# Ledger of designs, part 12: designed miniproteins, single chains, continued (5)

Each design is a single chain, and the fold is of that chain. pLDDT is the mean over its residues in the fold that is shown.

## One batch from the design tools (miniprotein)

Design m16390
Fold by ESMFold2-Fast:
Structure m16390 (fold): chain A 97 residues (1-97)
Amino acid sequence: EVEDILIYHQVIAMEQELTQLASQVSKGLAEKSKKMLEEIKQMIKDGKSAEEVLEFAIKREIELTREAIKDGHMGLAEAYRKAVITYERLLEKKKAW
């Protein structure tokens, strides 16, 4: 219960930061990041588990990392990659419960 709320807040905060970072280098990636954040907020509202939210975030962040690399936004790609690692660690911790 409390663990899920903490995970939701951490994912939202990280996605807000990534959206702001993306807005400095790519309008297209910023729009995709903003849409991802809106989708995550909707999943939480629809009662999706922290595990489902993390799995969704990992998948979408990997896609954004690949696009950032393709477009030459290496700093943004590194930020997305670090978010994936953070979400994977949170998912492992949640599954161990």
Scores: mean pLDDT 87

Design m16391
Fold by ESMFold2-Fast:
Structure m16391 (fold): chain A 73 residues (1-73)
Amino acid sequence: PLVLLNNMKNLTKEVPEAVRLIDLAPLDAAAKDYEGAITALDKAMDIAEKELSEEQVGQVKRIAQQVKAKLAS
């Protein structure tokens, strides 16, 4: 889904280390593989909590919640 991918990219662009980790997981497969995208976001959140501000962690968390909500619907 194009809208979902755009939300992920827009929100994560402010968290460079989290974005780099997400890119290591096949985010280009996220259009047809939400599980992979969720796993990448979970890993990005773990790194973000250790290296990024609370504000940036909140942004990554919002993306993960949006992806999970879309998958659950």
Scores: mean pLDDT 57

Design m16392
Fold by ESMFold2-Fast:
Structure m16392 (fold): chain A 65 residues (1-65)
Amino acid sequence: SQQDLIDALVAHVEEAPGDLAALGRILATDATLRRRLMARWDEVGALLAAKDAAGLRELVETLLA
């Protein structure tokens, strides 16, 4: 579900934000979200560097609206 995907992304930012291979595996489950996040990679990269799980949740929820 979208909620399970969002929860997996939030957990990734909290636990292993530098593991881009693991991030890629999570994003492989939703091609539309992956495309939209890749288009905004500068924002995603900043959130990962800051370990900002709440900011990533808000960005993903905005992209799914």
Scores: mean pLDDT 82

Design m16393
Fold by ESMFold2-Fast:
Structure m16393 (fold): chain A 81 residues (1-81)
Amino acid sequence: MPLLRGSLEIEGDTATISNLGVDKKFRGKGLGKKQALEMFKLAKERGATKVVTEVEKSNKKTIKILEEAAKEVGLELEIKE
């Protein structure tokens, strides 16, 4: 069962992630970062060099998770509001 909720779409070299969320029962256990890493590794394996996602600017925890995952996997990250 995925801990981070969302959809991953690949178009050319760009992966788009939408409807991001973390299951409440797994908050605070670092599992959201592990799921983000898995999603980003899959995107990179499929030829993506860039990840685009929409996240509310108030959702700082999710933004930090995404930034760290992108840095670790070696993908460019673009966050839209």
Scores: mean pLDDT 68

Design m16394
Fold by ESMFold2-Fast:
Structure m16394 (fold): chain A 100 residues (1-100)
Amino acid sequence: SELEELLKEIEELLKEIEEALKKKDFETAIQLMGKLHKLLEKAFSLDPRVSEEEKKKILKELEDLTILAIIYYSQGDYEKAEKYLKKAIELAKKALEKIK
């Protein structure tokens, strides 16, 4: 199904984001987080099990964490950029488990 294909793409993308972060490649990790957000939003549109309220909450929190990572990265605060990227990745993983 389209949802099953999206879930596989999201899982592969999460692995790529984690690999970029391990290499301290914050630019790539941030760029891939933007792609992840779009795929997760599409997957949520196809999922009937999670409430619309919870979906909106997760997507907003994911966006907010990614924006914080971008802000700290732009300021040269790589420790805080990594902190917020790790939080975003963990939130995305939890979201993925809800729709698997």
Scores: mean pLDDT 89

Design m16395
Fold by ESMFold2-Fast:
Structure m16395 (fold): chain A 72 residues (1-72)
Amino acid sequence: DDYDQVSEAFGKYVSAALNSDSEAARKAREELIEIASKSSQATKDAAVQGIYAFTNSKSRADELREEIEKAQ
């Protein structure tokens, strides 16, 4: 299930970000983008909404959406 894979990658990103591990956060974000880019629109939207909810930043959510679109 692609949604489960995106959820796992998002969890890795959140964990790395909370620990201020910039390299682990970057890798988890790249993994999230790769998986989401190959997923359904609903799963892509869930990934973007997750980043918005976690970061409380529309600009970061918009950046993730653009990178997912470019990775297609």
Scores: mean pLDDT 83

Design m16396
Fold by ESMFold2-Fast:
Order: structure tokens, then sequence, then C-alpha cells
Structure m16396 (fold): chain A 54 residues (1-54)
């Protein structure tokens, strides 16, 4: 839910910092999983948080 907005912003920020698209996705997925958001991590990796950026 609210996690999607947070992840989208994080992805964009990480890319702006100099990280690649793939790296940003993987890093966000790992962080989300470690925090217990396995479902949210799927959105990030599969098709959700990345799509809205377009």
Amino acid sequence: MNLSALLTGEILRQISEGKSFDESVELAVQRAIERGFTDAAQLLKEDGIISPSL
C-alpha cells in the first residue's frame, strides 16, 4: 500500500545518486524483504513500482 510510494521514490533517488536501474531494483528488493515486506518486494521486482516511473 503506502510501501509502493516509498519504494518508487527510493528507486528514483538511488538512480539519481548514480546507481543503475537493475541495481536499484535489487537493493530495494533486498531491503524490503529484510524488513518483512516480501509482497512489496515482488511489486518492485516484478512489475509495479518500476512501471509508474514511466
Scores: mean pLDDT 63

Design m16397
Fold by ESMFold2-Fast:
Structure m16397 (fold): chain A 98 residues (1-98)
Amino acid sequence: SAERERHIAALERYYGADEAQRPLVEDYVELIYAFKERDLERVEEILRRLGWSEEEIQQFLEELKNNPEAFSEYGQQQIEAIESLAETGTLPRIPGLD
């Protein structure tokens, strides 16, 4: 996706990420999009790639199932912050998790 590539590039520039760090930035962007989209299968795949245990993954998926709106809202807020960074070069203050 052109939007995802733009968001990845913005975060790479902001953090000064090198080529070895690019997969971590890509996984982070994919994870926040999966939260927004409520795509539990994609969340599971990403967490498994990051080396999470099956027990930790299942516990986290249960939390997502119990609070899908909160995770979707968090994902949306993160995406909007990255979009602002891509457009303006400045990272906005993200609202705290209440």
Scores: mean pLDDT 78

Design m16398
Fold by ESMFold2-Fast:
Structure m16398 (fold): chain A 100 residues (1-100)
Amino acid sequence: SAIDEVEALLKEALERIKKAKSNEEIKEIVEELSRGILEIARRHPEDADAIKELVAKFTEEAMSIIKDEEARKYVLREFTRLLRELDEIKAEYEREKAEA
């Protein structure tokens, strides 16, 4: 269900990005998406790698759609941060699993 929840968020975000009329809308969509994905990943840290792969694929798709350079730079920075936070969630989970 965590994978399905993330896929649903990504699909909705992609459609919103396609319809966005300003860089501010793209920024809000991406910030909301990042928060939602991190919330799911923290509840399901065992799925962090799968979530990370979905985020990477989504990033490629979003970058193919977004033509504005400032919006592209913002999205790349935000998703680079998201991927780093997902790596930390995975690292904490693996540490806890090894000590349990």
Scores: mean pLDDT 86

Design m16399
Fold by ESMFold2-Fast:
Structure m16399 (fold): chain A 57 residues (1-57)
Amino acid sequence: GKFQLLDVSGLTPTQKKALQYVFENNLGTNVTAKELSEKLGISRATAERVLKALRGQ
């Protein structure tokens, strides 16, 4: 998708893994940063950055 072309090169391996999880589970922007943080064991700030990339913000 379009988001992969714009954001992948700027993302850490952890952020890429979180982005892949969202795509594989078809969560879109409906998932919260807290849910991603808890599910993947990443920081809330990292989860928020992934969600901002998905929103195009």
Scores: mean pLDDT 67

Design m16400
Fold by ESMFold2-Fast:
Structure m16400 (fold): chain A 73 residues (1-73)
Amino acid sequence: AIKELEATIKELEEKIENLQKRLEEIVNKLKEAPDDPDEVNRLIAEALSTMGEIIDLEKKLKELREELDRLKS
């Protein structure tokens, strides 16, 4: 139970880190492509989608960490 929860938390932390790196790459591309409205619009859409995924996963991670803390108490 506890070991499985810790493993799930670790997997989510890794996924969030990977999404944050992807978001940074998108932001860097936006800085380089300001004069192409189609490319800018695609990058903005991808950034918003990625931010949404990060928020959802961070909420889930918080709930799992709170559960782990209760089990360790």
Scores: mean pLDDT 83

Design m16401
Fold by ESMFold2-Fast:
Structure m16401 (fold): chain A 64 residues (1-64)
Amino acid sequence: MKEKYIEELKKRAEEALEKVPDIHKPQIQQLYDFYLKLIEEAKTEKQIEAAYKRGKEALDRILS
């Protein structure tokens, strides 16, 4: 289960990197690294899903 959410987060981070100016790329990388760690450290399904959702929302906010 973690592997699927990690792959989805990576895909969203890569999409964000393609769409943003260079000055925002470090912020995207930092958000990806932060939420990746949260997913890896998660102990329950709910924690994994919550970490992924927050990561996705954070990446989407930069694109707005």
Scores: mean pLDDT 81

Design m16402
Fold by ESMFold2-Fast:
Structure m16402 (fold): chain A 60 residues (1-60)
Amino acid sequence: DVEKLKEDIIKIYDKDKDGYIDGEELEYLIERWGEEVVKKIDKDGDGKISIDEFLEYVLE
């Protein structure tokens, strides 16, 4: 379920509810998925990932 997956991602990675995964949250994402994968998701290359970018990658 896309809706539940989105809620789970927000709950786990977007603790501040600012719509972005950055800082410590981004470090956990890198540990789980790997640096190369995270770089592919971070299309802007700004060192943070929007929830939408993450969902596009996961849902593909």
Scores: mean pLDDT 69

Design m16403
Fold by ESMFold2-Fast:
Structure m16403 (fold): chain A 86 residues (1-86)
Amino acid sequence: ANEELERLLEELEEAIREGDRERVREVLERIAEFLRTADLSTIKEELLERLRELARRAAEEFPELAELVLEVETELGVAEIHRAVQ
């Protein structure tokens, strides 16, 4: 889980840096799918924080992807609630 998310975060950061909107969209979709299927309790807190930062940067650079970014932010919110209950 952690290794897969770390790879996705590296791809997202690179796509944002290169200004490749289509690749940013594809990576965000893959991240959203990962978050829906993964056991978020096993994910490192640092990786979830980095994802939140990169998702916000993606929304700033590509406003047309705002709905997809919101989907990722929603999945992150669920992860934070689960950690707060423990």
Scores: mean pLDDT 78

Design m16404
Fold by ESMFold2-Fast:
Structure m16404 (fold): chain A 87 residues (1-87)
Amino acid sequence: GLARLAETAERDARIAEELGMPETAEEFREAARAAAAGDIERAAEEAGEGARAYALAEGFSEEEAEEIGERTRERVLGLARALEAAA
């Protein structure tokens, strides 16, 4: 359920921290906290912002980063709905 999403976000935060991206790491940590609290909409927004910030740091364009962030947000929302439907 949402606990798995929180674990994934915590893993992403650790990877971002090791890559020297503390701001992106904090966004993924906020996504993990939101998922653990059951706030899936906030978890999706924070995960999307983290993915967008990561893409910008990797040299993607503003347009590509926005698309990556939005796709990440949609994926998190879709996974949450699928997990709720399966429970």
Scores: mean pLDDT 76

Design m16405
Fold by ESMFold2-Fast:
Structure m16405 (fold): chain A 100 residues (1-100)
Amino acid sequence: MKLEPPAFDPSASVEEFLAAVEEFLKKLEEYIEEHEDDVEALREAAETLRELARIVEERLAYAKADPSTSEEEIERLEELLERVKAHIEAIEEKIKVLEE
């Protein structure tokens, strides 16, 4: 099943965006566990996470440009981006081990 990251919607609240990304990350983690020895599936998951990181970075940039966004909301988006990047590193390490 092809995993699609949530679309970036600038009209969505930070809370709605965070909830959508968390739901997607949960589904992606289940997919990775089911395909833990499948290099092609793990590569697809890594590419999907890189696209998600791009979407989170765009939402964070939009939030920083919007004076109505709170510092707390910006911090939550920054924490989310760090978590997505950590997931990418974990998958890339798994791929490296499987290809050795």
Scores: mean pLDDT 80

Design m16406
Fold by ESMFold2-Fast:
Structure m16406 (fold): chain A 65 residues (1-65)
Amino acid sequence: MTEEEKAEIRRILVEELGFSERQADAVVDACEKYGLTYEECLELLELGLREGLDALDRALIRKIL
């Protein structure tokens, strides 16, 4: 991911989903470490916005772990 893509993901997490900056950084770092694309990270954020944070947490576990 580019710095612009990472900044956009952090912004969505903080402003739209109410994450702290540290939590947003952890999500971005996890996506990079597990080889998720920018598009795959956006899918997880869209799921969180649509279905809530519990759905996002379960999707992260299934996709990353």
Scores: mean pLDDT 71

Design m16407
Fold by ESMFold2-Fast:
Structure m16407 (fold): chain A 129 residues (1-129)
Amino acid sequence: MEKLRELIYNTVRALLTLADRTELVDQLVAEILELAEEDPEFREKLYKFLSTSFKDISREEAKEMVRFFLDKAEKYKDKPLARDFLVYLAALLVRRFDLKEFEAEVQAALAKHPLAQAILDAQQRIFSL
């Protein structure tokens, strides 16, 4: 848990700084940590994702992760910021691995999760510079 807490905090802080939403850091970190404590499968898959380089993730693993993150986002209705974060992770994987079969589903999810869209837009803007 300690190493996972550090990875979550560093990732959330970096992404919300890029999106100019640093006021949400503590709440988003708290929501993700609560989910990781309550759901061992979520904890394991999130740790693997945050600790693994994109070059070491197969296209098949990326598809599994997208489905997992979208399914968990729908399930965690009481954790609004964590839901947006999971939708953002799914959208990032879809773009990184060109997962066209998920484009329509991810686009619909992004439309319902404005923080996820904001983080994705901020990240793309910086990589375009």
Scores: mean pLDDT 84

Design m16408
Fold by ESMFold2-Fast:
Structure m16408 (fold): chain A 71 residues (1-71)
Amino acid sequence: VEGVLVDTSDPAQVRPAISKAFRGQPVTFTITEGYLVVRDADGTEHVARPGDKVTFLGVDEDGNVLVRVEK
């Protein structure tokens, strides 16, 4: 699932990945604690939980952070 990052329980965990995404550097990691919420192109929200693998892909034309969640 791919979409826009809309919420996170731990902003500090994702800040380095967001910074790299703004520089065009994709970052993949496994969530260890908390959650991320990603909204897809259809407006559906997906919650990534501990054990899910996420990739911060970059930033879209509106400045939104793009995230892929592996199921």
Scores: mean pLDDT 80

Design m16409
Fold by ESMFold2-Fast:
Structure m16409 (fold): chain A 72 residues (1-72)
Amino acid sequence: GPLTPEEARELAAKAAELYAEAKKATDAAKYAGLALAAIGEALEAYLALKKQGREEEGAALFERAGLGKPVK
């Protein structure tokens, strides 16, 4: 099923941790920062749309942003 708001936040946090680890292995700080900003913006949009009953549209925004589907 679709990702809950709490699960979406957890997904964003896990993505942030993954990018932080990537930065330690190679210098990816600039790209990691941009990716994290995009994830945060997409997450806010997803949560707002979900509250309006437009969860499918919010999920599509995640996919279009290149963040994958907000499902487990």
Scores: mean pLDDT 60

Design m16410
Fold by ESMFold2-Fast:
Structure m16410 (fold): chain A 80 residues (1-80)
Amino acid sequence: SEKDMLENMLEEAKKEAEELLEYLKNENLSKEEKQYIRDVFLDRMDKLIEYLKKKDPELAEQAEKLKKEFEKEFDKILES
């Protein structure tokens, strides 16, 4: 169903966020490289959120929460 597809899109974004945060803990990456990788992911999240707002507002809210949690965890990585 369309709902199953939209839910799968959000679950894939969540998995990607978790994998990306682990990758960004790599001390061999510069701060500039980490910020660029973050910005690319956040741009993709914004596009997903915009798409979900048109189809399923509740999933859009979950995607917005995922984006905020990613930004919060990313800031902790930069502070370390």
Scores: mean pLDDT 88

Design m16411
Fold by ESMFold2-Fast:
Structure m16411 (fold): chain A 61 residues (1-61)
Amino acid sequence: SAAARALLAELRANPDMSDAEVEELGRRYGLSPAAVRSLAAALDSLPDDLLVGLIARALEE
């Protein structure tokens, strides 16, 4: 998914997002702030292929 890869790239580019940046990113991708924070927290815990899958699933909701 192009959208999932784009979001992953944005999360990697700014791992220290403020609450305002998290909310703005969530609005652009149709995600809750909690979902954005959960995905950001997973960056160091999961390999990139699983992260893309997780993000794609979140974007379907």
Scores: mean pLDDT 80

Design m16412
Fold by ESMFold2-Fast:
Structure m16412 (fold): chain A 88 residues (1-88)
Amino acid sequence: NPEAIDVLVRGLRLIAQGRLDEARALIDEALKGDPALGAAAATVDYYLVLKEEGKFSKDNALAHIDRLLEDGVISPEEAERLKAAINA
């Protein structure tokens, strides 16, 4: 789902940059627009909470992306976009 990957890419970039209010707004807008984005929004919310608690780890987020790629949930192209977002 390209829209779900776009939500994840934008959300993880905002969280990595400490732009948490913008990340919350992104989650809220995604959930209003399309219920199918619920899983992506929940993943962004999970990392947002970790960042707010001072527990966010780029290494753990990158390891999660690698697992999604290994499990065939995302493509190699989508994995590279997500990794670039975390490292931004």
Scores: mean pLDDT 81

Design m16413
Fold by ESMFold2-Fast:
Structure m16413 (fold): chain A 73 residues (1-73)
Amino acid sequence: KEEAKKRFEEAIKRQKEEVEKMKKDNPLYNPKELDIRERNGLIEISTSSIVKDENGNEVAKLERLILKKEDLE
């Protein structure tokens, strides 16, 4: 359960770092807010943004993390 909590914190930290780098490179980059939901003892965290890769393709980047509330404590 501590491992699950650490994994969650690392995923959030990684996302923040990625957003910071994107904002530094392109001030028009505006990622969507982090969406956190709790349902039936499950915690779902999702983040979505639209980014342009090196090939110039616009892609929707979606990350989802699902954890058991009891595993987080």
Scores: mean pLDDT 63

Design m16414
Fold by ESMFold2-Fast:
Structure m16414 (fold): chain A 89 residues (1-89)
Amino acid sequence: SRENELKDILLEALTMLKNGDKNPEKLEEIKKKLREYAKEIEPSLTEKEKEQVKKHAEELVKEEKIEKDIAIDLVIVQVEIIRLEEKKE
């Protein structure tokens, strides 16, 4: 399912970022996949969701030392996951 696919990519990206430079080639591959998903999702975000993305991305940069662009992509994917979970009947 799309939800599981997005959850898998989010978890892998977060895990790779926390483990540091142990596999830079795989990290770059995961960053590219994450960005592709975020790019597809971003146009569908409401103004409220865009503000949530900005706030949470800034928090990830400050607390986890994640690059701003990657932090934004992570939060965009997370918002879509939340939407898909709320849509389950």
Scores: mean pLDDT 79

Design m16415
Fold by ESMFold2-Fast:
Structure m16415 (fold): chain A 65 residues (1-65)
Amino acid sequence: HMESPVARAVREAAERHGVPLEKLGSGDTSEKVREAVRDIAERLGLPKTGEITPELVRALVEADR
C-alpha cells in the first residue's frame, strides 16, 4: 500500500516519542502519549490541545494501514 504523508507523520511522531500507535487512541494519559498526540496535531495543522479529534482518529487509522 502507498503510505500517505499523513500516515507517515503519525508513525514518525509515535516512533520519535516511543509510543505504539495502539496507545495513541487508547486514552493513555502518560506524558509520552500526550507529547506524541500534540506532535501529530502540529504536523497536521490541527489545534495542539493534546485531545483526540475525529481528524486525529482518521490519521491514526491511516498510519495503521
Scores: mean pLDDT 69

Design m16416
Fold by ESMFold2-Fast:
Structure m16416 (fold): chain A 84 residues (1-84)
Amino acid sequence: GEVEELLARLEAAVAAGDVAAAREAFDRIKTLLLQDPTALDLRQAQRLLFLVVSTGDAELIAEAAALAREVGGPLAEAARQLGL
């Protein structure tokens, strides 16, 4: 599905050290979560946050933590598990 494709793009961007590409994939996932907090299940939310943290980009990590607080649901639970 779209989420799985976006998570794969984010994973590829992280592996390449391409923060700009990682941000583009994150922004698309963010749009889906703002429309529907359940667009990601808990495992997908955990993978999203793990990949975002793996970028090492402080701004992107802060944005993901803020998004988790805004949308709640599986993303908030995943953020809690990661200490975000």
Scores: mean pLDDT 89

Design m16417
Fold by ESMFold2-Fast:
Structure m16417 (fold): chain A 55 residues (1-55)
Amino acid sequence: TEATLAQLEEMAAAGPEAPEAALRAFVTQVADDLGLSPAEKEAFLARVLAAHRAG
């Protein structure tokens, strides 16, 4: 979603100093909102980290 992209962009701005716990909290919140399973949460977190590192 575009809301997800906006949150990712905000975290990217603070990115190098943002703790991994903040990314996990973000993924958990979004996954809960979307109703994702634990396996889907892990895939989503991996994708978020890959996108952040690629950007």
Scores: mean pLDDT 67

Design m16418
Fold by ESMFold2-Fast:
Structure m16418 (fold): chain A 78 residues (1-78)
Amino acid sequence: SREEIEAYVKSLSHEERIKKAEEYAKKVLELLREKGVAEDNLKEFEEQAEKGIELGKEDEEVAKQLLVSLMLLLQHLE
């Protein structure tokens, strides 16, 4: 599972990784809200995701690690 996600993320371009990170961060927030996670915790997650995306735009390794983390979290929440 993790190895498959890492291989997939490696196959993407930098632009695709950022786009997917933005999409998956939003999807994770929606799923967490549906599961009844407190609004304060949702805001903390959103702020961390936004900061990670900002850093990822300038750092390819940050973008890869962020997308892997979001995909693993999404898999766990589904």
Scores: mean pLDDT 86

Design m16419
Fold by ESMFold2-Fast:
Structure m16419 (fold): chain A 99 residues (1-99)
Amino acid sequence: MEALRLFEELLAEAEANPEEAIELLTAYARSQGEDVTAEQLREAAKDPAARRALFYSAALIRLIELGVTAEQVKEVALALGASEEEAQNIAEAWEKLKK
């Protein structure tokens, strides 16, 4: 119920503090076995579409820490304009992260 509002708040925080969002994503990507640096993410963030995706990802990672359910994440993704397929893929990725 509060997941969308909480996501919007976390998204606003990521937009206000882009360096913290980049650091969070770098740490998360490395925890998943990806060889990503903060510098690479800063370079990617020069593109507006990639920048938006970075902030969305940072907000979603913070929702994981707060114990939001995969179903709530799917609802947030759909509300933000993701396709049904994209929202389903995001929810499945979230479920794997909980295990």
Scores: mean pLDDT 73

Design m16420
Fold by ESMFold2-Fast:
Structure m16420 (fold): chain A 55 residues (1-55)
Amino acid sequence: SLADELLARYQAKDYAGARELIAAAPSGEVRAALAEFRARVGAAAADAFLAGLVA
């Protein structure tokens, strides 16, 4: 799943790969995957990682 792929990129500190995954995926799938990713790593850690992708 996209959430599992995002988690793998997060654990690998692969910001470029995570950005690429999000850009390529359908918006509905991205929304679901971000919710699951946030649930797995915690909202603060997830939001910091995601902010890093666009900064």
Scores: mean pLDDT 80

Design m16421
Fold by ESMFold2-Fast:
Structure m16421 (fold): chain A 93 residues (1-93)
Amino acid sequence: DKLIEELEEKFREPSEKALAETEEEARRLAEELADAPEEEKLAARAELLKKAAKIFTEEALKQGLISKEEAEILEKMMSSHVPEAQKLFEEML
């Protein structure tokens, strides 16, 4: 619990940037895909999460909060659509 709060504070700026840059696209996708099949909604959400992860890792790397190797690992984890990786990323945001 305290660890999550410390991570939220450490990654606050990268998290806010990722959310701000993807929030409008998330809203548009929710409206466009309202009547779409569930598979299409899941695919769109996965792509959006991948974009958010990239923005987050690039900003965190710029601020020296993570190493280049850690950024590459995070991007690979998100691109694999592993549920555990997605949950970890959501907890970091």
Scores: mean pLDDT 71

Design m16422
Fold by ESMFold2-Fast:
Structure m16422 (fold): chain A 87 residues (1-87)
Amino acid sequence: DISKLIEGFEAGDASVLADLDAQIARYTRILGPAAVDQALAQARAAVDEYLKRYGITLSADELEKLIKLATVILLGNEILRREAAAK
């Protein structure tokens, strides 16, 4: 739910962006930079399509936070997928 994501960022301060950056850095160490770049590109495309579909305009800061959050979700899912495949 995108409304819950936006509400979470509105309630957060500068620490939210720092926490997202730290998590992306952790995933870069686990998955490698190519997988992170792919997830970031997918997150940007998905967010852009969603905003266009609903006619939503975000500030540059809000857009960056949303793309980074979507990237963290995609990378978390990729780790779970790789763990499942390793069993």
Scores: mean pLDDT 75

Design m16423
Fold by ESMFold2-Fast:
Structure m16423 (fold): chain A 64 residues (1-64)
Amino acid sequence: ALTDEQKRLLSVFDRDGDGTLDAAELAGVTDPENPEANEARLITMFDEDGDGTIDEAERAQMEA
């Protein structure tokens, strides 16, 4: 079961938007060394959800 706080986090990292995130992905985000730093990095990459800039720009360039 997902908690309110965890659900909000999943919304950012869950690119598919199905509300499900693999434990492997979550483990990378919640790294004991620097979870906040890793979250910022992953958020930038997960921005590919279709709302972000990286996914739209990158995909367009790749197909071009």
Scores: mean pLDDT 49

Design m16424
Fold by ESMFold2-Fast:
Structure m16424 (fold): chain A 61 residues (1-61)
Amino acid sequence: SPFDELLALLQEAQRARDAGDLATALALYEKAIELARKHGWTRLEAEVRREIAAVEAEMAK
């Protein structure tokens, strides 16, 4: 389902982030936010947007 795809993207993004691959994590979170927007999952979109901001802050170090 689209929701299962979103959860898989978020889990893969978190693994990439934990591994220090911030560029891959950002790309996966961007894909997740697009999917959330497409389906009108406004709370999930906001949560993914916060994760993107956190990754961007890590990249700025």
Scores: mean pLDDT 86

Design m16425
Fold by ESMFold2-Fast:
Structure m16425 (fold): chain A 69 residues (1-69)
Amino acid sequence: MKEEIEKLKKEIEDFLKYLEQNKPRIDAMRAANKARQEKERAELDAYLASLPPEVQARIEAFRKKLEEK
């Protein structure tokens, strides 16, 4: 019981050391993920802007209705 908890604590500490030692790699992965998310957001914004004005008006009307009861 306590020995298993101690083993788990050691595994967590070893993992944290691994993260610290590999921080440059992790930072590179985070930068890549952020760039991907920014691209996906830009594509989504472009898609929403490409929708017909009638559809955009309906979305806005729905939003307004949702903000009321």
Scores: mean pLDDT 74

